# Ledger of designs, part 48: designed miniproteins, single chains, continued (4)

Each design is a single chain, and the fold is of that chain. pLDDT is the mean over its residues in the fold that is shown.

## One batch from the design tools (miniprotein)

Design m13750
Fold by ESMFold2-Fast:
Structure m13750 (fold): chain A 96 residues (1-96)
Amino acid sequence: AEELLNKGRKALIQGKYDEAIKYFTEAAEKGEGPLRAEAYRVLGEAYMQKGDYEKAFEAYEKAVEIYPTPSNYLLLAEAARKVGDEEKAAEYEAKA
């Protein structure tokens, strides 16, 4: 999973969002525990940069389910706001 995360991050830095999404999706499928949560977190970031806000929200929600950290709640809140759910965004920010 870590090698896939590194490949995905390299693709993301280069603006290759679809390639990054592919690697992060594979990392999330093969990863466990905090590593799987990290894979979903960076998958959400790739979707955010691509403008696929609904998919970013789904990825961040999975990251929070596995590893509920303040940073993961803030990312989930940002994605919620991008999809137009300001009430949920405020709720997730309060949990951060």
Scores: mean pLDDT 84

Design m13751
Fold by ESMFold2-Fast:
Structure m13751 (fold): chain A 75 residues (1-75)
Amino acid sequence: SIEEDVKKVEELGKKAKEEVTKAVEPLGQDAVDRVSKEIEEAIKKAIEMVRKGEKLEDAQKFLEKQALRALLEAL
């Protein structure tokens, strides 16, 4: 169902946010806050993709790509 796919996106996003924020902690609170906001926006967009009928896999790949981009731009 769409709601089960939304939950999977939210769970992936929570994990990505935890991993990326932990990785940038040594760079300071401003870096943590910035990547946190970027990943939260990516989660919202990935949920919209699923709600609009896009494939779960595509939404997950989008979210993973955005989380990696946020990490690399912070480094």
Scores: mean pLDDT 89

Design m13752
Fold by ESMFold2-Fast:
Structure m13752 (fold): chain A 92 residues (1-92)
Amino acid sequence: SQVQREAELFKQLIDEYKQALAQGDQKKANVLLFSIGSFIASASREQLKEAATLLTKKDIPIIEEAVQKALSQGLLMASPGYAMLKEFLEKA
């Protein structure tokens, strides 16, 4: 489904962010972090629920950093998006 494909793309953003950090590519890491936050701000509840199935609690720190960056840039919907995603992750 499209929801599953979008969840897989979201996981890919997180994996690419981890790789960018490991390589010291701060510019690429910043772009990816914004993309992660933008997804959380715009995603439906169903998209966030599917995304949570592909993630682990170890991904929470990256998600929190992405949300804080998104909020600082005016993406206010990142806050309720994060609350939903975190609840799904903590119950898995």
Scores: mean pLDDT 86

Design m13753
Fold by ESMFold2-Fast:
Structure m13753 (fold): chain A 62 residues (1-62)
Amino acid sequence: SRELYIRLAARDFGVSEEFVRELVEKVEKGEITLDQAGEELAKRSGVSVETARKALEGILAA
């Protein structure tokens, strides 16, 4: 379930589920790139861009 992966990512990165969901939706709609979404998640969470990108890729594949 995509919602399960969103919940797990939000918990692990210390951000809101709504924030993760909005980033995923923007990537799916082509409003931002996966790289841009990864940078935004990394900036807010303090993790590396690579770690953030991999998490978002997992959610998009669910």
Scores: mean pLDDT 86

Design m13754
Fold by ESMFold2-Fast:
Order: sequence, then C-alpha cells, then structure tokens
Structure m13754 (fold): chain A 72 residues (1-72)
Amino acid sequence: SSSLEQRVEELEFRRNVFEIALSSEEMLYERAIRKGNEEMAERLRKAIRETKEEINKIEEEIKKLKEEIKKL
C-alpha cells in the first residue's frame, strides 16, 4: 500500500541521516587516533558502534516492510 511505501521512504531518509553521522564519526575517529587523543577515540568508537546498530535496525525494518509490500 501507499502507506507502507511512505513508511519505507521515511526509514530510508532516517538511514541516510545516520549514514552521514557515521561518516562524520569515522573521520573524527581517524583524527583522534592521529593526534593520540585516546579519550576522544574511545568515545567515538562507542558512538560509531551505536550508530551502526541504529542503521542495522532501520535496515531490518525496511526489509520487513518491503517483504509485506511484495505479498500485496
């Protein structure tokens, strides 16, 4: 249905936002490592993991919704 398709579009937008955040976090992590900032590197490594987990959750939701659309 159009309602399920709209939900997929919303989730794809959210995934893109988290992917941009992930790229920024990875750049900042590489900088922290180069500068020997161990505290910042540890915090960014945690943030990267949390962002990846959110992306994975969104991708699983998208997959389930697309499977529901195929059954219509």
Scores: mean pLDDT 88

Design m13755
Fold by ESMFold2-Fast:
Structure m13755 (fold): chain A 55 residues (1-55)
Amino acid sequence: SELDELEAELRRLAEEMGEEGLRALAGLQKHVSTLSDTERLLFVRWAVREWRARM
């Protein structure tokens, strides 16, 4: 699914950023677990775009 692909990309970007990225990912995953599937999709899509822009 699009969500699964975006979550995989977010993980890849976090790993590329190193320890700080993995720490940030852990914080995002805690927040994301409280969201509906639609809210999660929108949030992860934004996060991938934001993290890509910083690299």
Scores: mean pLDDT 80

Design m13756
Fold by ESMFold2-Fast:
Structure m13756 (fold): chain A 86 residues (1-86)
Amino acid sequence: LIEKAFEIAKEKIYKLLKEKFGEEAAELLMEAAEAYRAGDYEKAEELGKEAEELLKDAPQEVIEETQKEIEEIGEEAVKKALEEAK
């Protein structure tokens, strides 16, 4: 279930991040999330710092809006994964 939800969310989150922050930042953020999920916290921290440097000039409002949209995508992905499990 979690793997399916992650697969659904991953594509939508990547597209959102790419649209808001560009391809390089989107790739770094997705790799950091995947490393964190795999338990590679050192790699996740390094990639997170690189992404933070790319996002340092981004308005806080845009970052907050993007975080909220990511949460909504995650909730929708879990709901879809649960529906397919019926």
Scores: mean pLDDT 75

Design m13757
Fold by ESMFold2-Fast:
Structure m13757 (fold): chain A 72 residues (1-72)
Amino acid sequence: SGEEALAQASEAARRAAEAAAQGDVDTAKKLLEEAIRHLEEARRLGALSEEHADILKQLARKDVEAAAKAAA
């Protein structure tokens, strides 16, 4: 369901930020890609508008970048 896709996206994004905070760039990148894929699935299933999906994708990317910077 779209709600399940949203939950998976949220969890993947959180884990991506955690990996970035620990300096695990490869894991952070893969988890961020998973989060973006799940957000796109949630959009296709009607749980998100295109605009909201784009905002959440951008936020996930920025959160990972911020976590990586904070770890440095």
Scores: mean pLDDT 84

Design m13758
Fold by ESMFold2-Fast:
Structure m13758 (fold): chain A 70 residues (1-70)
Amino acid sequence: SAEEEKLKEEALKLSPEEILKEYEEAKKEVEEAKEKIKKYGETEEYKKKLKEATEKLEYYEKVIDLANNG
């Protein structure tokens, strides 16, 4: 997809350290969105934040896996 291609181009400009930092930030964003849903209920705003954070996390997991496995 065009979004995946843009993210891959941007990630190729990042150092391994920056990639790991983005991964940890995305992981934190997923947990924060889950906690807000748990405390305040499942709203469209929190669903959107969870989806966006999960997609970012999955993207950086794939980048890390490619770096480790070729």
Scores: mean pLDDT 76

Design m13759
Fold by ESMFold2-Fast:
Structure m13759 (fold): chain A 82 residues (1-82)
Amino acid sequence: LSLEEARAYFEEGKRAYAAGDLETARAHYERALAIMEELGADPADPFLLRTYFNLIVVLNDLGDLERAQAVARRLAERMPDW
């Protein structure tokens, strides 16, 4: 696991989202987030925050409100750690 790998998944997620492939975008953002969390990325890292926000947007676009809320809760739990 590496930050370069997480960044690659993030960029693939962005490309999928731009192409309208919401399921692929979701999967890539979830993988990027999982790698960053496993590596103990800084909660204030703009890349980590962007990945959370992009994932929430994709989940909302998919209508998966339960997962969107779960991801938003994970982000909120990280804010006190600044």
Scores: mean pLDDT 80

Design m13760
Fold by ESMFold2-Fast:
Structure m13760 (fold): chain A 63 residues (1-63)
Amino acid sequence: MSAREKAFYIVELIKEGRIEEAARLLYESDERVRGYVLLMAAAGEISEEELARLLNAVSRLKL
């Protein structure tokens, strides 16, 4: 799976409300996947609220 395809899948999980699964996949991913997710968020594919929930979930996985 390419970084772009993985980012697309993460965004689809977010749209389905599966934030914890999306955060886990993003945490396990390289910086390019994160870049694509942020680009898609900037393009309006996910809301600012959904992006905040994702980033908060990822931060909890680091602790």
Scores: mean pLDDT 81

Design m13761
Fold by ESMFold2-Fast:
Structure m13761 (fold): chain A 68 residues (1-68)
Amino acid sequence: SAAETLRALYEEYSKDPRIQAELLGDDTLVLRTTLSVEELIGLVLRIIGDYPDLEVSLQGDTITIRGK
């Protein structure tokens, strides 16, 4: 389910000191980052490619991921 995928991503990205991960309820994951623009775009594209059932948005240094 999307909720299980978001929890797995939360656990994974919480290990990176450049990423502050926050899980909001069962359907939204927010990643606040210190990554470069190129690194952010690369991360967004990887998530979209790996998880087509997730909606991903990028605003500045913040990535928001939610179930479709």
Scores: mean pLDDT 84

Design m13762
Fold by ESMFold2-Fast:
Structure m13762 (fold): chain A 58 residues (1-58)
Amino acid sequence: SLAERAREAAERARELAERGDAEGASKYAMQGVVLGLTAGDEEAARLAEEAGRLAAKA
């Protein structure tokens, strides 16, 4: 589902941010937000936004 894909994108973004790949993390975080909002899954979108903030710190 789109919600599951949004969650997976958010998880990948967090993993990349932890590895110092800010660019990759940002791309996956953006994907997760778009997919989460499209699916109407506010929690998935929020998790992706959080991963994006972690990417900004990497």
Scores: mean pLDDT 78

Design m13763
Fold by ESMFold2-Fast:
Structure m13763 (fold): chain A 72 residues (1-72)
Amino acid sequence: ELEERLAELEARHAQRVATLDAFIDKYRELKEKGDEEGIRKLIQETFGITDPEKIAELVRQLDITEKEREKK
């Protein structure tokens, strides 16, 4: 039982990490294309955030973070 529960928790954690990695990859693709609408839709689909103000704030934070990485 404990071993099965640990494997299940590890699988769920791996799925969450994979989801975040996929989100970041897709965000970068959309940012390179300048697809702001696609970025907003991606955030809504990934996090279920429908508040436009929160979506805009997340986009701004992601943009700042990516600019730092690009310039390294």
Scores: mean pLDDT 72

Design m13764
Fold by ESMFold2-Fast:
Structure m13764 (fold): chain A 64 residues (1-64)
Amino acid sequence: SKELVKVELKIGLLRIALESERFIAEQAEKKGRLELAKKNYEAAKELEEEIKELEKKAEELRKE
């Protein structure tokens, strides 16, 4: 369905954002920028939660 395609595309984009946030956090941590690293790790955690919710929605849409 069109809705499934949109959800799967959004999951893909969020996964790219997640990798970006993790990469930035790791680089900040290596440079001793601990507050920046913490913020990017927190952003990564929020993206993980959103991805999980969308994956659940994608499973429901695949059954229709």
Scores: mean pLDDT 87

Design m13765
Fold by ESMFold2-Fast:
Structure m13765 (fold): chain A 70 residues (1-70)
Amino acid sequence: MVEEYDRLVAELARLMAQLPEEEQRALLEEAARRGAELAALRAAGASEEELERRAVEAARELRERARRLL
């Protein structure tokens, strides 16, 4: 799970580097929102396994969005 997340984040970073600044900012704002949602779930007592699963899903969605912008 963690290895999958790291791979997705690295791929997302490479894709974002190819985007215009405006698109990079929009994706960073989306990533920040997703991070805040995960932090809220952690505060509400979500398991580490559930948080990891949701983080992988969020990273995958952001990667797909970045690909569509290229």
Scores: mean pLDDT 81

Design m13766
Fold by ESMFold2-Fast:
Structure m13766 (fold): chain A 85 residues (1-85)
Amino acid sequence: KIVTKITIYYKGKVVLDLEVEIPLEEAIELLRQIPGLRLLLIDLETNKAKLIARDGEVLETFDTEEEALAYAKSQEEPVAVLYYK
């Protein structure tokens, strides 16, 4: 069973926290259609993360989940955090 966990941060607050039965790639495709929403992908196996643009370009990389979440909470724009393994 493929489950993608999505947490959306806006101005340091969690505004959405959900689990959906869709593949990571499909979740990315749906969320990147939302204007101003940034995507942050966290690899649960390595705990490393990357921030991606709407076209899939890697904007930033993070060595730890803690660094990635600190980034997400500090942004003025909403950030969707997607967890995968």
Scores: mean pLDDT 81

Design m13767
Fold by ESMFold2-Fast:
Structure m13767 (fold): chain A 60 residues (1-60)
Amino acid sequence: GKIEKIAEEIVEKTGLSKEDAKKIVKLLLEGKSEEAVELMKKLGLSQEQIDFIVKLILDS
């Protein structure tokens, strides 16, 4: 499904677990952008990686 495909792209670009990638995708799709960004920062993602993920969801 759409969530699974996006989560796989996140895993490939960031090295995150599929479970963490799916959590991020769900938060962004629910409009919980602040919670999603907080989670991504806690997981050690760079600003470039965060921007990539946010754009990926918005362009979907």
Scores: mean pLDDT 82

Design m13768
Fold by ESMFold2-Fast:
Structure m13768 (fold): chain A 81 residues (1-81)
Amino acid sequence: GREAAEEAEREAERGTREGGVGEGAREAERAAEELGGRRAALLAEGSAATAGGMGRTSGLDVEEVARLAARAAEGAAEGAS
């Protein structure tokens, strides 16, 4: 049961040696934000692919659909904060 705590402690020690816990926490937050954006883009791509299976993408680029979904997710995050 203490294995997770030991791993977290080792990760914290490594972070401290490399540049301190503050830098690691900020970097983790940036990574999470980037992953959130990628997830929104992938969800939009999946939706576009499902619609596009019938040839119904109507010239909307998958990247543009992903960007619209990312914007919607960003607005929702702002409202939820």
Scores: mean pLDDT 55

Design m13769
Fold by ESMFold2-Fast:
Structure m13769 (fold): chain A 67 residues (1-67)
Amino acid sequence: SMDTLIQLSQAIQDGSGKDELIKIVGEEEAERILTVVGRAGDNARETVGADDSRLQQIQQRYQQLLK
């Protein structure tokens, strides 16, 4: 969901989760997510990948790493 995407984005922006995200998805997908973060700041409702199942999988793996 959009909320999940924003939550991921905030963790990345705090700097604490960026390296973990890169480990999960690699730089290519991490860059994609960072791009979505920028768009979410400008136009959250039209953010590409808001319902992307891949983003949900990334978020789940990220949460697993934090535990």
Scores: mean pLDDT 56

Design m13770
Fold by ESMFold2-Fast:
Structure m13770 (fold): chain A 58 residues (1-58)
Amino acid sequence: MEYVKKAGEAYAAGDVGAAAKYVGELHKEDPELGRKLAEEGGGTGAGAIQAAAKRGGG
């Protein structure tokens, strides 16, 4: 997923706002993956961004 990669890149660059935007787009395109990221992040937006960065960057 392009949005997972973009979220991971933005988060690594310290642009949390851009990372959050890409996670939101990902949730619109793939609600199941968005839900999984939220679960992995402990139900927080910051956690979901970190989970996306882990998947997109590693």
Scores: mean pLDDT 71

Design m13771
Fold by ESMFold2-Fast:
Structure m13771 (fold): chain A 68 residues (1-68)
Amino acid sequence: MTKEQEEEMKKRLEEVSKEMVEKIKKEEEKLKEMEKAGKAPPPEELRKMVSESIADALRRMGDAIDAG
């Protein structure tokens, strides 16, 4: 792999990471609002949501690498 390809891939991963962090913060804020309203989901559902978010993030990172 060339140095240019490595730098482009790193830049894309950083951009995807930034978007993911923002998405996680938004979802965390939503969960806080639900907790404040007494509507917090049970721990099992929270684990599922976290697992799905991680899987989605990994898939997006893979797509970004594949697109480069």
Scores: mean pLDDT 73

Design m13772
Fold by ESMFold2-Fast:
Structure m13772 (fold): chain A 66 residues (1-66)
Amino acid sequence: GEEILKKLEEKAKELVEAARNGDYERAKELGREMHKLRDELPEELKEKAEEILQKAERESVRAITS
C-alpha cells in the first residue's frame, strides 16, 4: 500500500509539471493512472490517496490559472 502512495505522489508531481507546461494530454493520462492506483488500494489508504489526488488537481488548476 505504501509503495502505491509513493507512486501517487510521484505521478502528482509529474501531473502538475505537465499542466504547467501546457501538456494537458499528458496531465490527463497521469490523472487516469492515479485514479486507477487509488482504486487498487485498501479502504483505509484510499482516503490518503484521495488527498494526494485532490492536492494535485488543485495545484494543476493553480498552475494554469496563475
Scores: mean pLDDT 79

Design m13773
Fold by ESMFold2-Fast:
Structure m13773 (fold): chain A 60 residues (1-60)
Amino acid sequence: SEAQELEDKGLEAFRAGDYAKAAEYFRQAAELYREAGDEQSAALALSRAEGAEILAKAQS
């Protein structure tokens, strides 16, 4: 699904150390999961986005 593709992009950005990009992708994935009614995947993606945002802020 498009949500899974965005989550994969988020994980790739996270591994590359681009936490700001990772957070954007995880937030987009969370929104698509929520719209699809997959609340468990949405919650997990949102949690990953929040973690990436904390790391991005720490890099600045």
Scores: mean pLDDT 87

Design m13774
Fold by ESMFold2-Fast:
Structure m13774 (fold): chain A 60 residues (1-60)
Amino acid sequence: PLTEVQKLVFDKHRDILERIARLREEGYSDEEIAKILTEEYGLNYTAERVERMLAEYERY
């Protein structure tokens, strides 16, 4: 139960990071990516947040 919940949270976070990386490769700006993520995941994303998340993904 708790482990399953934690796995779902981590899987969702990783999916979002991969989505950001892919959109960047497709030529979308941080502002455009923020809008797409807000629409797809129902969370308020800013261009600054997207930039920080992309930097986090690139450090892996």
Scores: mean pLDDT 71

Design m13775
Fold by ESMFold2-Fast:
Structure m13775 (fold): chain A 78 residues (1-78)
Amino acid sequence: SKEEEAKKLLEILKDPEKALEEFGIKPTSPLTAEILKKAGEAYYDLKDYEKAITAYEMALWLEPDDKEIKENLEKVKK
């Protein structure tokens, strides 16, 4: 499910070195940012605000132009 996949990616991205090895590509992947954005939404819905913030912050770091990520991050930080 999206929640399980998002949770796994969130854990991987807590360790940037491991994430680089896992994906084998140094440049940021748009797919990774999109999945983290979905992870943040899923955690927010589950009331895991700390994990939602982490996911959105990582997604925003990878894709700073994404307005949806910014809006959702503002909502969760209240």
Scores: mean pLDDT 66

Design m13776
Fold by ESMFold2-Fast:
Structure m13776 (fold): chain A 68 residues (1-68)
Amino acid sequence: AKEEAERLKKEAERLLKEAEKLKKEGDELLKSSNRKDILRGIGLRIRAIGLEFQAELLLKKAEELEKE
């Protein structure tokens, strides 16, 4: 149903916002000369990629539901 597709889109939007926050934090940490901060920054960017992938799957499912 269209309502289910809208719920999936809202969930994907939340994941994308979380990913944006992690990317910003990661990018700031990667500007550091401190090895610990650089490693943390890399970890945050990897987590952001995971969240973006999850959001993409939800958006694809929402698109399929809208075609029904």
Scores: mean pLDDT 83

Design m13777
Fold by ESMFold2-Fast:
Structure m13777 (fold): chain A 78 residues (1-78)
Amino acid sequence: MKKKLEEEVEEGIAQIVAGVAALLARKGLVEEAIRFLEEQVSRLDEKSKRYLLETVLELARELGAEELAEWAEKKLKE
């Protein structure tokens, strides 16, 4: 199943990207986290972009990164 492997890799990359951004936000580097995510989002199709943004929102809420959570929620509404 080539499609399943590609989806698993894409989901894994999204989780890593979201994790890096959430850690940056936790260190007070919220602007850097958002800039990093905007660069990643601009390179993705709509489905992958939505998955990344949803993952970021979940992690940001779990870690208490309020500003990052608000950014992700706003992007999901666009």
Scores: mean pLDDT 77

Design m13778
Fold by ESMFold2-Fast:
Structure m13778 (fold): chain A 70 residues (1-70)
Amino acid sequence: MEEKKKAAEELLKGLKEFAELMAPTVPKSVLIAFAEREVEEFAKEQNLSEEEKKELLDRAIKLVEEAYAK
């Protein structure tokens, strides 16, 4: 449980850094699609529940939106 949560936090950290780097040059829709794909693959690899996947996806999309709000 905690191991999967730590892996998810590292994914979100990497996604935040990537989104902040790419936001000036890439449309928001492209980064949202990228985040959705990364979360879907991570959820399959880590065998996340639907609730865990939705929470992770919501957090990932929020990070992308925050990168474009700056």
Scores: mean pLDDT 79

Design m13779
Fold by ESMFold2-Fast:
Structure m13779 (fold): chain A 76 residues (1-76)
Amino acid sequence: MESKIAAQSVAASILGEVAGEEEEGLAMIKELIERYGIEAVSPRALEFASRRTPGPEGERLAAEARRKRERLEALR
C-alpha cells in the first residue's frame, strides 16, 4: 500500500528523472531504503535506483520492484 515514504520515494524519482537532479534523486531513494527498508519504497523509485546501481544490489532492487508491481496489480 502507498505510504508517506512511498510518496516521498516517487517524488525523489521524479526529481532524478524529470528535473535532471539524478544524483540527488538517487541519494534520497537510498536514504529512504536505509532508514525505512526497501519495502517502504515505491516500485517506481526502486526501478530508477536499480537502473543506476550495477551488480547484485541493482538486481535486488529490480526484484523488489517486480514484487511490488505484482502486488499492486493484484490489488487493482
Scores: mean pLDDT 75

Design m13780
Fold by ESMFold2-Fast:
Structure m13780 (fold): chain A 61 residues (1-61)
Amino acid sequence: MPKPSHEELLEVRERAVEALEAGDWEEYTRLLRELGEMLGSLSPEEREEFLRRYDEWLDER
């Protein structure tokens, strides 16, 4: 399986937040599971980089 890009990871996370805001718990849970599978395909270093970028993204919002 090809590695997901940081942009793809952020997109799935953003969609999960949108589903949560819309009250769509089923879609939110599905997207969190998908995000978990994507993160599981990354090395520890790649996961750390994604979390760092996500934290930065949250601080800008």
Scores: mean pLDDT 72

Design m13781
Fold by ESMFold2-Fast:
Structure m13781 (fold): chain A 96 residues (1-96)
Amino acid sequence: MRGAGLTALMYGRSLLAQGKYEEAIKAFEEAIKRDPSLAAEALTNRGEAYLKLGDYEKAIEDYQRAIELDPENERARRNLAEVYRKLGDFESAEKA
């Protein structure tokens, strides 16, 4: 149901704000499963959780997918650039 996806997304954001990154990831996965229309936003937030956990590869994958679904997603683009800078990939950071 659409409401269950939004509830999971909001719960995931609350967990992310609390530093409960692994729990936030599971909540964002549930949000996408319940309401695929929330995928761009959920992937952007899940990417941030992976970034906080130091899983840069998964963070990049989620941000790239979020940008594919919503090319105007400035938050995903800025966060992708930050991940590339943390990896020392300044050329990819400039283009993100």
Scores: mean pLDDT 84

Design m13782
Fold by ESMFold2-Fast:
Structure m13782 (fold): chain A 55 residues (1-55)
Amino acid sequence: EREELLKEIEEGVKDFKKKNPNADPEEVKEILEVIAEKLEKLAGLKREDFWKAVE
């Protein structure tokens, strides 16, 4: 379900940030934009909802 997908995204991003505390914000943004695009095409998740979950 959409809610479960958003929880997985939120948890995954938090885990990534904890493991990579010194990651360049621009690099993280680029990775997240690629994921957002794929999820919009594959699961119909709106980019707006994705960004609200991660930001």
Scores: mean pLDDT 74

Design m13783
Fold by ESMFold2-Fast:
Structure m13783 (fold): chain A 58 residues (1-58)
Amino acid sequence: SEEYREKLLKLIADILRAIGDILEAELRGDEEAAKKAEEELKKAKEELKELEEKEEKE
C-alpha cells in the first residue's frame, strides 16, 4: 500500500540519519551521543522488521 511505502522511506531516512549521528559522535569522542544514536538505529531496524513482516502477511 501507499502508506507502507511512505513508512518504509521514512524508516530508511531515520536509519541513515542515525548512522550519520554515530559517525559524528565518534569523531567528537562523545560516547553518550554515539550510544543514543545506536539506540535510535536499533529502534528503526526493529520497526523495519515489523513493517516487512506485515507486508509479507498481506
Scores: mean pLDDT 81

Design m13784
Fold by ESMFold2-Fast:
Structure m13784 (fold): chain A 67 residues (1-67)
Amino acid sequence: MKVPITEEDRKEMEELVKKLLEKGYITEEEAKEILGEPYIEKAIARLIAYVMDHIAREFEEELEARR
């Protein structure tokens, strides 16, 4: 079911995205894409995908740095 993002959901997403930006888990560009999604399920899916990609990239960089 497609659930449109309400004003409260958008505030919650903005707060979460802000925390992830401050921690460096996502970029400003990725944050903008997440907040641009009209449906909460798509916004959450993008958020999870970007965070997981960032973690995977840091892991790869750590492995290369040890070689």
Scores: mean pLDDT 75

Design m13785
Fold by ESMFold2-Fast:
Structure m13785 (fold): chain A 61 residues (1-61)
Amino acid sequence: MLSEEELRERIRRAREELARAMEELRRAETLEEILRAIGRALRAIGDIVEAQLALGEFRPI
């Protein structure tokens, strides 16, 4: 059971990871770097979605 505060921290961390992944993707020159950046971005998006859904259960939009 995650608190609202922990969910907010998860969203913040995931947003930072997404921003980093987007920067890495823009600077990526090799296929491996591109794939790793995409993987990190997808993971961050997944974390944001899950945290947002859990947060939505505490408060309606």
Scores: mean pLDDT 77

Design m13786
Fold by ESMFold2-Fast:
Structure m13786 (fold): chain A 106 residues (1-106)
Amino acid sequence: DPVEEEARARLRAGDIDGAVLLMVNDAVDKGLEENLSREENLELVDAALERVFDLLAELLARGELSPETVALLERLIEAINKNPKSDFQRALAEKLAAALAAREAA
C-alpha cells in the first residue's frame, strides 16, 4: 500500500503529525468517494488513526524509530498508565509497551 509506505517513511523521520494527516486524508477521501454516512466516515477515520498506531508499534518493535520518538512514546505510555481516560488509551499503551519489549529482546 503506497499510502502506508509513505506513512512509515514519515514515522521513521519523526513526522508523526504528517503520518496521521496522510492516513486520515486518505480515509476521508475514500469515504467521500463511496458517499458513506457520517457514522461510517467517522469509523473510517478511527480505523485510520488505529492503523497509524499499529505502524508506530511495528516500527518501534523493529528499532526503526529515532531515540527522540522512542522517548516520546515511553512518556506517552507512562502518562496513560498513570491516568487512563479510555479503553482505547489503555489498549494503545499496552500495544506500544509490547512493541518496546520486543525491541529490547532483539
Scores: mean pLDDT 81

Design m13787
Fold by ESMFold2-Fast:
Structure m13787 (fold): chain A 87 residues (1-87)
Amino acid sequence: GAVTVTLPAEVKVEEGGTATITATASGPSATFDITFFLNGREVARARGATSLTLTIENATAADSGTVRAVAVDADGGGAVAETTLTV
């Protein structure tokens, strides 16, 4: 099967609140390298994982934008998912 990565469809948080966004990877490999990007900047990574949770504490309007998750397996298979964070 193909590699897949999933994100919530939309994430909303109040200013000063905590946002949690979990990426889940699946495919023929047991584990994946998962990286989060917020507005094009790398903000979290995990190696040899099936999921990664990004936590943004004390969220501000500057944290609003596109969250991208990239998952890569050991065989060079990969997937990308995007969601929107609104603060």
Scores: mean pLDDT 85

